# Designed miniproteins, single chains, part 81

Each design is a single chain, and the fold is of that chain. pLDDT is the mean over its residues in the fold that is shown.

## One batch from the design tools (miniprotein)

Design m2984
Fold by ESMFold2-Fast:
Structure m2984 (fold): chain A 85 residues (1-85)
Amino acid sequence: MKATEDITKALQETLRKLPQLMKDPDFKAKIEKLYEEILKTLKENHNLRDAEIKGNARQIMLLELAKEYSKDKKLVEERINKLLG
């Protein structure tokens, strides 16, 4: 339960910071590149529908960004790996 709270707080902080970070063209380019790489990985998993691939890619991207604000980066990485399959 406490570990889930830390991830939730990291995600909330990420979402709060995102509008300001997205004003930086370099940051926006990095995020777009990260999203494309996640999409490629998920598209190799033929068990997912296109809409599910896009939804999972957005969730994984947010978790990757949340690593900066998480006290336990390894726990966030484990969550990402579960979503990747």
Scores: mean pLDDT 76

Design m2985
Fold by ESMFold2-Fast:
Structure m2985 (fold): chain A 66 residues (1-66)
Amino acid sequence: SSSVRDLQQRLYRAGFLHPDEPLDFFGDKTRAAVKAFQRGFDLKGVPVDGIAGPQTMQELSRYLPP
């Protein structure tokens, strides 16, 4: 879906997504990138679960225009 592609582009801009991950597919590399981002930014109240919730997406918004 387009929402997965948007997430992947933000993770790539943030330096966490591997360039060989297929676009628009939420695979292991995309999930690992979300987890790495969550660990690296120490998002309070958000577990390292690989789910791109509102707090994770808000922090990623700094890497793309709103």
Scores: mean pLDDT 68

Design m2986
Fold by ESMFold2-Fast:
Structure m2986 (fold): chain A 85 residues (1-85)
Amino acid sequence: MEEIKKLEEEIKKNPNNADAYVRLAQLYLERGEYEKALEYAEKSIKIDPNNPEAYDILAEVYKRLGQEEKAEEYRKKSEDIRKKM
């Protein structure tokens, strides 16, 4: 898709752009490409560990993969971060 290509170019220019990784993870999640969604969400968290949107994506992916305990863990992390904001 055109949007994914554009975001991949953005992260090549700015590899510390956490928001671009979150958007890529969201797009791959919407397509059901869970492995790529995990990869990009994890990259975003490594850059910005206080981004609740990245944890929301991890929680949803793990829920779709049937890993309920991991999904709950990431959901709680997202909620905890939002409470600080």
Scores: mean pLDDT 82

Design m2987
Fold by ESMFold2-Fast:
Structure m2987 (fold): chain A 55 residues (1-55)
Amino acid sequence: SSMEEELAEEIDRLGVLLQLRDPELFAAHQEEIRRLIKERRYEEALELVKRLLAQ
């Protein structure tokens, strides 16, 4: 797959983990994550999810 496809897969994987660990924190940032993905800002979306998981 392309680099964008790999980033999208990793965002999905980590997003699922965040939702399972902290559903309220995921819900609070879900629209921002969706917006970044829609704008094809995959690296920023990945960094956001990683940051949220590190809290």
Scores: mean pLDDT 87

Design m2988
Fold by ESMFold2-Fast:
Structure m2988 (fold): chain A 87 residues (1-87)
Amino acid sequence: MLREQAIEEAARKAREAAELMLSDPRLAELGRGVLRAIEQSPRAGAELALQALDYAVKTVSDNKELAEKLKELGREIKELLDRAEAL
């Protein structure tokens, strides 16, 4: 996988996480922030998504299904960004 492909895939997962955040009123502002960051830079958007996801998962801990989906997307984004750094 090329570095650019890994970053692009991380940004797609960050977008998916942002769309899930937009579905919950408590996270809507974070989701909008992540989407704006992706539009400026796929890498910056993915990095911001990772930072936002720690707070997001804690905020929606009462919604276990949403929290688990966000936690898994965070893991996948981190793995893709780590792979991009290794390439």
Scores: mean pLDDT 85

Design m2989
Fold by ESMFold2-Fast:
Structure m2989 (fold): chain A 55 residues (1-55)
Amino acid sequence: GSYEDYVNAGKEAEKAKDYLTAGEHYLKALLLQPDDEETRKKAEEAGKKAREIEE
């Protein structure tokens, strides 16, 4: 997968409310583009939501 593939997969997971999977995909995108501020914020938000929902 490319950076774009991981970002798109993260967005799809977010739309499904699968925040754990969304965070995983955004983190993989950040491994390819570590200076991407927007993707970093999305990974952080997805991780927080996953933790809140799962308790």
Scores: mean pLDDT 78

Design m2990
Fold by ESMFold2-Fast:
Structure m2990 (fold): chain A 68 residues (1-68)
Amino acid sequence: MEERKKRLLELAKKYIEKLKEMQANGVPEDELAKFFYEAMKTPENRAAYSIALTALKKGVKPEEIIEK
């Protein structure tokens, strides 16, 4: 697997964990804003965030999203 795909998967998994944590615990708005700022900081981060959201909404693993 190419290095880029490995990094996207690792970052997407990290975002999935963070999104689940935030949804469960009701994270303050300022922390939400910081999280979204970091998620939009680079094209790689935005791609990983998109994969994470799609995986969460469909109830599938991020590996299944990146394969397609």
Scores: mean pLDDT 74

Design m2992
Fold by ESMFold2-Fast:
Structure m2992 (fold): chain A 77 residues (1-77)
Amino acid sequence: APSPEELDVEVEVALALIEYAIAKNAAKRGKTTPEQLREVAERLRKVAEWARSRGYTEQADILEEAAKELEELADKL
């Protein structure tokens, strides 16, 4: 079974990915702003930094890639 710390990291990563999915969908639907997308991207980068510090390198890479995608979407709005 995962340790409590491992579970906490996995939950935070999952929540960040849900926020990413919501933001990406909102952008596709024209229901967001560049500023809102950049705010979500900043939160994803913070979670990625935290996950990386805890040894979750693959999850951190996924979140950094997701943040970059939201930043690129913001630049196109």
Scores: mean pLDDT 85

Design m2993
Fold by ESMFold2-Fast:
Structure m2993 (fold): chain A 70 residues (1-70)
Amino acid sequence: MLSPEQQTQKTLMEDALEKVKKYYPEYKEEIEELEKLYQKFIEALNKGDDEAAEKYEKKMEELIEKLNNK
């Protein structure tokens, strides 16, 4: 089960990603991939699957780092 803090972070992340896609359509594909990884991460946390959660968190960090180094 997600904590209230985790649910708030999920809502904030989803809202931020929607805004970025709207203002920067050139990054739509990368943002959609990040959204998919974030949804899988949250679902893994909700199931108590720490291994899957860590895997998706790592993939999100790698994608964000790649975007920051552009």
Scores: mean pLDDT 74

Design m2994
Fold by ESMFold2-Fast:
Structure m2994 (fold): chain A 64 residues (1-64)
Amino acid sequence: SHMEKLKKEAEEERKRAFELAQKASDYINAYVETGDPALKAQADAYLAGFVEERKRAEELEKEI
């Protein structure tokens, strides 16, 4: 059904958000240890991806 499809899509977006948050955490930890601005840029990119995927999951959940 349409609702089952929305639930599955929301769950998949939540999983993607979680994976992006984990990568952001790993890169920010590396940045804190090294001071390398390239690692901070990668962490910021993953964090932005996390925010977008979380927002998409929330929008899908509102339609259920």
Scores: mean pLDDT 87

Design m2995
Fold by ESMFold2-Fast:
Structure m2995 (fold): chain A 80 residues (1-80)
Amino acid sequence: SPADKQAIIDAVKELLELIEKKVPKEELEEYAKLMIEILRDKGVSEEDIKYFEEIAKKLIENWDDIEKAKEIVEKAIKEV
């Protein structure tokens, strides 16, 4: 649904903001898990949650490369 897509976009953007604030990788992993729980509680589809998990994993793998993280987010927003 459009609301599910917006929830994923908002979650992805929030992870990018945490990376820009130089939040440690361990805390990013904990935040991503919390975001998944929030998305599930909101009734977001398992398909959209799985997509978020894949993007979150890529962002966390690039936690120390902000330019790459921005590229990942821009691409994710276009694909949703």
Scores: mean pLDDT 84

Design m2996
Fold by ESMFold2-Fast:
Structure m2996 (fold): chain A 96 residues (1-96)
Amino acid sequence: SELVEKIREKIEEIRELAKKSKNPEAREHLLAAAELLEKALEAALAGDIRKAAVYYTAAAILAVAATLYDEEAGKKAVELVLEAGRLLEELEKEIE
């Protein structure tokens, strides 16, 4: 699915932001956000919309928290999480 590939690209972009951040707390939060987005994608593909929403929300919180340690990387990660959320919603509509 093109949507799955696009979501995975957003997850990898968050991982690259983590690698480029010089702040260890920002790196930890961004890597955790990426992992939670992968879990959200897996839940969505399994048809567990509620579980996908919970993991997505946790990823969004961690991306926001990363702004406390690396504002630039965290803000960009928030945008990537929001983009992934829109793609996840589109994917869930296709699995009806």
Scores: mean pLDDT 90

Design m2998
Fold by ESMFold2-Fast:
Structure m2998 (fold): chain A 86 residues (1-86)
Amino acid sequence: MELSREELAELLRRAAEDLREQARKVREELGEKGEKAAELLEEAARLLEEAARLVEEGAPQEEVDKLLEEAERLVREAARAYEEAK
């Protein structure tokens, strides 16, 4: 079962919104100590929104995959920064 372009784009936008909400909560919980983790989550969210746009426009899969890989890397870095800040 393959998702339509519209369904995939919607999932990516929801994931981006979830990351922004997580960034807000990190800042509220940790203040200045959480800033690095929050910024990494916001950058990952931006990449997911760009990936959603490319999916809707029918861009090459290589371009979408590159953005998704970069977003995943940033989320992993954010998780490490969050653990170090606790």
Scores: mean pLDDT 86

Design m2999
Fold by ESMFold2-Fast:
Structure m2999 (fold): chain A 62 residues (1-62)
Amino acid sequence: SPLEEVEKLYEQYKAGKISLDEFQAGVARIYKELVAEGREKEALEAGEFASQKLMELSAEAA
């Protein structure tokens, strides 16, 4: 599922395997692919999920 793909990217980022820029680029790619397929609801859900994960990281870094 798209949420599982975002979660895999987030886990890779937390493990230091990818940069924040690479995580954001990966999420943007997933979003664009879903929109292109007409899966707009899933694209929004994936974007919201990624935003929530980044907000959690920002709270820990503050």
Scores: mean pLDDT 80

Design m3000
Fold by ESMFold2-Fast:
Structure m3000 (fold): chain A 85 residues (1-85)
Amino acid sequence: MKKAEEAGEEARKKILEYAEKKNSTPETRGFGLTKEEFEEFIEKLKKEAYEEAKKLVLEGKSVEEAVKEAVEKALKEIEEIMKKK
């Protein structure tokens, strides 16, 4: 149980770190979204990454594998938004 929650928290932290790094670069600031859209999008991604990583650990994946897969899924959503806007 606790390992699944730890994986979720780790995935959430990595999404936040990635968002902060991209937001510090003028070209990728806000991913082309408004401030409100950006904040809502990041909160949604953090929640989805947390739930995905937790689910993967409960299904028998290691914490490291679960975090990697959950983060990669969220990063693909960010890339898709940035390419379309």
Scores: mean pLDDT 76

Design m3001
Fold by ESMFold2-Fast:
Structure m3001 (fold): chain A 69 residues (1-69)
Amino acid sequence: SVGERMLRAGLSREEVAYYLHYVRGLSQREVAELLGISPATVSRLLARYEKEATKEDENGLLGRALVAS
């Protein structure tokens, strides 16, 4: 599945859930089915990812943009 391929590419479960929901436009239920978890867990993963992203922004870090390819 797409989720499994993304995890194999080094993305976290939180990042995979965020990508599938916000970038690919899948519902939380569809993301839950792909990851084999509940929609409530997907909501928690999305909220956690948003908090982590906000913390990085609060630290003034564009650090991910500076990671060597």
Scores: mean pLDDT 66

Design m3002
Fold by ESMFold2-Fast:
Structure m3002 (fold): chain A 67 residues (1-67)
Amino acid sequence: MELERLEEEYRRLAEEANRTRSLEALERAIEVLIEGLRLKLERDGTIPREEFDEFLAKQLAELRALV
């Protein structure tokens, strides 16, 4: 249920960020998303760290393009 709670929290924060265009809400949403991904990786142990780092780099690039 820990991962599910983080996913729900992310959805709430992402919706708030879109509605209010709040940078603070956006930052919190991203933080929760990263935390959820880390928990999934640690729990499953199936995704190599290299693959995770590549995913994180892609997300960061998309964020930069959005700004």
Scores: mean pLDDT 68

Design m3003
Fold by ESMFold2-Fast:
Structure m3003 (fold): chain A 54 residues (1-54)
Amino acid sequence: MITRDGIIDGLVSLGFSKEQAEEIVNRYLEQGYSPEEIARILSRQLGVEVSAFL
């Protein structure tokens, strides 16, 4: 199951700061996206597998 913390950890592993990763994820959550939807959006934008956020 994809979680908010999994997405943050995945973004940090890709070179984002923790603060930047939290801002990105929180912005999408504020728009009503689920963690699974956010992972799919970010996987397309960053060219990585969704499993990077598991």
Scores: mean pLDDT 84

Design m3004
Fold by ESMFold2-Fast:
Structure m3004 (fold): chain A 85 residues (1-85)
Amino acid sequence: DPERRREREESIRRFRELVEERLQRIKEIVERMKAEGVPQEEIERQKERMLSGLRTEIDLFLENLVREGLITPEEAEALRKELMA
């Protein structure tokens, strides 16, 4: 089905771009916190919270694609590893 394939490819592409932007934003926030003298333990905690939130968003995105029949569970597992690398 060309329409489903296009929808899948477009959704994955846009989400990958969003993940890359979020990872860059997290890096910028961490560097700003370091410059502001925020304690290392607090920086690490905030970084992990942001990364955990991103992992949850990735899981929900992939679950929705599987539920809509746009990708298989196997493809979702492969994409999860790729996006979280």
Scores: mean pLDDT 84

Design m3005
Fold by ESMFold2-Fast:
Structure m3005 (fold): chain A 70 residues (1-70)
Amino acid sequence: SQLEEQLRRLERELEEMERNIREVEEELARMRKDNAPSRKLAVKEAALSILRAGRDFTRERIKRLKEKLE
């Protein structure tokens, strides 16, 4: 069905978002260990917050689609 196809696409997008978040988290952890300047840390933390918000939005969309398929 069209809803099942949309669900599969969103689940793939979510997996990619989660991989990107992990990469940014690892980079941020490395930057902290290397004593990166506070301004660079703040920029990366802001980017991470935006990525997490996008992930949460996509998770909510997936949840609502799954509820329609039940």
Scores: mean pLDDT 88

Design m3006
Fold by ESMFold2-Fast:
Structure m3006 (fold): chain A 63 residues (1-63)
Amino acid sequence: LVGAIVEAVSDFKARSPDELSLRKGERVLVLEQLAGTLLRVQSLETGRVGIVPAFALRVVGEA
């Protein structure tokens, strides 16, 4: 997953300052795999970086 472009399968609302809110269909670059199912990602729409659970994402490309 690190280096992959993935897409939000649904809207995700950040619940902490470390998390990133995403809209359904928003694409992000995976920067780092953290604990278990958590990923550090950068939004390709906004350039913002934050943590998102992997279950909220689907792989759509390879980097």
Scores: mean pLDDT 77

Design m3007
Fold by ESMFold2-Fast:
Structure m3007 (fold): chain A 66 residues (1-66)
Amino acid sequence: DPAEEEGRKLADKGVEADKQGNYDEAIKLYREAAEAYSKSPSLTSQINAVAARLNAVALEIEKELA
C-alpha cells in the first residue's frame, strides 16, 4: 500500500524531528504523514492518520502554551 508506506516514512521522520527538538519540522511531517495515510482506504491507515494529526495538534498546543 503506497499511501501507508509513505505515511509511515513521514511519521518516522516526524518522530525523529521531535526527538531532535525540531518541533516546527515535526508538526509539518506529522501533518504530511496524516495526509498520506488518509489516502489509503485501510482501517489501519485511517487510524494512523488520526494518530499523526493528534501528534501534530499536541505539539502545536505545547508551542501555544509555552
Scores: mean pLDDT 85

Design m3009
Fold by ESMFold2-Fast:
Structure m3009 (fold): chain A 60 residues (1-60)
Amino acid sequence: AKEKLKKLSEEMVKVAKEGAAEIKRAQEEGSPQSEIDAIRQKTNEKILALQEEAHKVAAE
């Protein structure tokens, strides 16, 4: 159980880093706010899905 939680935590960190890098790149390139918001939303959705899986593993 703990090993699976650790793997999910590592995946969350990876998703967060990739999302942050994409947002910074889009900002530096002058991308429209809608594109930046889309990247942020996709990153948040992936993190939430991983958090929900982690809660299921920890609770049940």
Scores: mean pLDDT 81

Design m3010
Fold by ESMFold2-Fast:
Structure m3010 (fold): chain A 94 residues (1-94)
Amino acid sequence: GAEIALRLGDYETAIKLAEEEIKENPDNAEAWKILGDAYLKQGKYEEAIAAYEKAIALNPDDAGAWKHLGKAYEKLGEYEKAKEYFARAAELQE
């Protein structure tokens, strides 16, 4: 599925499959996270942020989603926001 496409570097297929999964189950936090990861890899940072925010709204305990949200903000030069989200990810690992 979408996760395999993402791992293979096929970001266009990962986005398509994640969007299809979200259409069938909009509460699938993992599909939103994969969508965010694919956009992040393509340099589409605003789209990545929107997808990660949805993933976190559905699963606020996913440290990886918080970390990736921080990375997306860092790529946009929003270092204070990135720092806040990296701190939240670290708290969730302990």
Scores: mean pLDDT 88

Design m3011
Fold by ESMFold2-Fast:
Structure m3011 (fold): chain A 70 residues (1-70)
Amino acid sequence: MEELRKEIENLVKEAEAATDPDEIRRLIQKVVELSDKLVEEGYDPSEAARLTAAAVLHAVGAWVEKELAA
């Protein structure tokens, strides 16, 4: 669990640093892979989706913030 939590935290940090669509696309791919790992570790699929969705929403939020600032 702690390792998966650290992966989620790392994805959030990468999302905060992302400055272009290619970086965001790569982060989305990592989130999908992390979701699979959570299910393999025994998380409910709905809970796994909720946890990974938080990372995606953070990445999208960073993107929107950049766009609104421009």
Scores: mean pLDDT 69

Design m3012
Fold by ESMFold2-Fast:
Structure m3012 (fold): chain A 55 residues (1-55)
Amino acid sequence: GMSEAELEALKEEIRRLVEEGRVEEAENLIVTLYLQGKITEEQVKELSEVLRSLL
């Protein structure tokens, strides 16, 4: 999984994408990172909760 600092940077990237109206790209980023084994299932849940909070 990612470090806490890397996860926090990723949350900021998701917020930026949503603010730009690029919600589908934010969703695809989370899915792609999970499929590549770069984030854990728990981190997928955390990032998805961030994304949902912005909608």
Scores: mean pLDDT 83

Design m3013
Fold by ESMFold2-Fast:
Parts: sequence; structure tokens; C-alpha cells
Structure m3013 (fold): chain A 59 residues (1-59)
Amino acid sequence: MSEEQREEIVEKALQMLPPNPSRELARIIVEYVAKELGYELSEEELEELTDEVLRRSAE
């Protein structure tokens, strides 16, 4: 997947998540956002995007 697509998923997930979300919630939301945007994620991509969202949410 492109860097642009990854950024779109992360930004959308961050909009739906509370501050300092749990890893489980972040993973669920990332998977949901990707599916809604029509992107298919591998397990590795899902894990990477979940970690990115968690890092960016921990201001």
C-alpha cells in the first residue's frame, strides 16, 4: 500500500479514537477504517498502522 493510503488510515483512525486508546481498541479501529476506505491490510500492515496510531495518540 502507498504511504498516502497509510497516512489516510492513520488520520481517520485518530479522529475516531479517544486520547491514549488501548492497543486492542486502536487495532479494531484501524481495521475498520481500512475496510471502510476499501483497503486490504496484511497482518504486518495492520500491526504497523496500529503502532503508528498509538504513537501519535500519545501526545
Scores: mean pLDDT 81

Design m3014
Fold by ESMFold2-Fast:
Order: C-alpha cells, then structure tokens, then sequence
Structure m3014 (fold): chain A 78 residues (1-78)
C-alpha cells in the first residue's frame, strides 16, 4: 500500500432506526504523490456513544496509485 497520512478528521453522530453510526470525514495526503483527498466513512457502533467519548474509526482510503489502505483514526463524539 502507498504511504499516506491523515491531515484532518471530523466526526458526526447519526442515529437511524435504533442503530448508532459515526460518520467520519477525513482528509488524507498521499506521501508519494502529494495528492490530498477527502474520504467519508460511516461506521456502525454497537451502542450509542456518550458526547466527548473517543472512538477509533477504521477509514479505508483509496490512494492515487490505485491502492487502498486502512487508517485507524481517533475521533471525539460531538
């Protein structure tokens, strides 16, 4: 996989049909090409999180060279 880094990440909480989701938007930089892109991932949580709780979200990132990597991103629930 191509090396990449997380430039920024933000999350919002979404509840639908009794299920809890954390919608994470991450800006990622490809360290080989210098290209930046924004990736949005919805992750289902086993239970509704408390505000201010920290959650680790696996963010699958398609890189500019056609590879995909998974970054573990810590986000704070709003």
Amino acid sequence: AAPAEVVSAEARYEERDGRAFLVTTARVRNLVTGAEETVTVRVELPEAPAPGETVTVPVPVPTADGSTLVLDVEVTVP
Scores: mean pLDDT 71

Design m3015
Fold by ESMFold2-Fast:
Order: structure tokens, then C-alpha cells, then sequence
Structure m3015 (fold): chain A 81 residues (1-81)
């Protein structure tokens, strides 16, 4: 399903940013801020692509359990941006 591919791209884009945040953070508060900033940046870059993938998804009744979870996660990410 397209949503799963978009979520995988999101994770791949986040991974190096989270790693860098962990290496450069001075304390827990700085780490939390850097992680939050990274999440928001990647979401902003992928918001349109993620919305399109959700809009093009099959009806929930035709989705596997894993696809339904992925679609729910994608919708939650969109609502937080």
C-alpha cells in the first residue's frame, strides 16, 4: 500500500536526524527539542505526499491489519502537523 511506502520514507528521513540529535544534544531538554524539530521538519516536507497516500487508500474493510495500522498512524501524523 502507498501509505506504507510513505511511512518508510518518513522513517528513513528521520533516522539520520534523530542520530545526529542524540550525538549533539547537551541534555534531555535539548534532545527533546531537537527530536521535535526533526519530526516537524520531515512532516512538513512530506505532508502533501502523506495526505495524497491517505486519500488514495482503499476502504478500511479491504485493508489487512498491518495496512489499517499504517493508515491510522499516517492519519495521526497528519493531525499533529
Amino acid sequence: MEVEKVLEEYRKKLQPLIKKAKEEAKDQADLDKKIGDAIQKVLDEMKEKLKKAIDEAPPTSQLSFEEEISLSMARMLLSSS
Scores: mean pLDDT 79

Design m3016
Fold by ESMFold2-Fast:
Structure m3016 (fold): chain A 80 residues (1-80)
Amino acid sequence: EKRKRLAEQAEKKLEEAEELLKEGRKEEAIKLIEDVISEASEAGDLRLLKEVLEEALELLKKYGGDEVYIQLLEDALKKL
């Protein structure tokens, strides 16, 4: 099922992003987060997009992300 595959792919990429954040590789982690958000958005699955945005925000707040990027993700989540 397409939805299940997208959710599993998103979770795996967010786990990889967390590992990159732990290593201080913030630019690579942000790129993975952006890829996941883009894929969920293009799929038109608002539920998956909301879950991805919530998890990405949790990771960025925990490991110290860019404040402007965090605000953009929070604004995107509020519009859903």
Scores: mean pLDDT 79

Design m3017
Fold by ESMFold2-Fast:
Structure m3017 (fold): chain A 83 residues (1-83)
Amino acid sequence: MSPKERALELARRLAELLAKRYGEEEAERVLELLEEEIAAVADDPGRVRAAEAGLKALIAKLEGDEAAYAEYRARAEALLAAL
């Protein structure tokens, strides 16, 4: 998969987890915003990689994996700082 396709897949997975906890309407709104943001940075590999790490961090946090959350959050912050 391309980095863009991978980020979109993670955004959809995050939305599925949000729907279970907060309801489908809010999850759909978040997904729309994430898809727009990913599309806006799709031509910038560094920003797409940062988006992937950020999405993985949020997914880990919603799944209760605090160790994975800390790791992916640090990775996302490092990638954003390198931009």
Scores: mean pLDDT 82

Design m3018
Fold by ESMFold2-Fast:
Structure m3018 (fold): chain A 57 residues (1-57)
Amino acid sequence: MTIEEAYEKALEIAEKYEKEGKKEDAATLLQIFLHKFGDKLSEEKKKELEEKIKKLE
C-alpha cells in the first residue's frame, strides 16, 4: 500500500466513524495517521487532515 492509498483508506474509515456518530474515533484515527505519516504527505494533504481533525474535536 502506498502512502496515498493509506491516506485515502484512513479518510474512508474516518468518514465511516463520523456517519456512525463516532467522531472521537475518527479524530483519533486521523491524528495517529498524521503523527506516523504526516511527514510523507504533501503539505496540502497534511493541512487537509489537520483541518478535518480540528472540525471533529
Scores: mean pLDDT 80

Design m3019
Fold by ESMFold2-Fast:
Structure m3019 (fold): chain A 107 residues (1-107)
Amino acid sequence: SARERALANVRVLAEAAVRQLEEAIEAAKKGDLEAAIAHAEAAKRFLEAALDVARAAGAPPELLEALERAIEYAKRAIEALKKGDAEAAIEHAERAKEYAEEAARLA
């Protein structure tokens, strides 16, 4: 069905965000803040796309909340990276990854 295809797309987008967050965490650990920002911004874009698809498909509130939480923590990670706070950025990116993994499970 159209809804099943939309939820499959949400899962693919959330999984793409997880991969980008893993790359952002690794870049931040190496002190490559520019690469970490690029990967975190890519993750945020995938999560925002997933949220738009999920909303249009009438996804359950639990899936919408997981995506919204993942976006919030991705934004906090980007802000921390721009301030040069790699430690805070890694913590926020790990939280964003946990919510993105939950969203992929729920989709």
Scores: mean pLDDT 93

Design m3020
Fold by ESMFold2-Fast:
Structure m3020 (fold): chain A 67 residues (1-67)
Amino acid sequence: HMAEVEAELARIRAEFPDMSEGARLLHAKVLEIEGRITLTPELRKRADELANQMSAEGKAGARALAA
């Protein structure tokens, strides 16, 4: 399970070397939602924190545009 996550992240690094670490974590989260991999608690927490931060920034941006 961890080996599968590491292999998928390594594949993403090889195919998209310019991709940020955050983008790789979000991609791994999408794969978990699709049922293709299972994230470790640590990786899931990091992905959730990043997704929550992006959502908060999106809400702030939407409010600014609406004002």
Scores: mean pLDDT 63

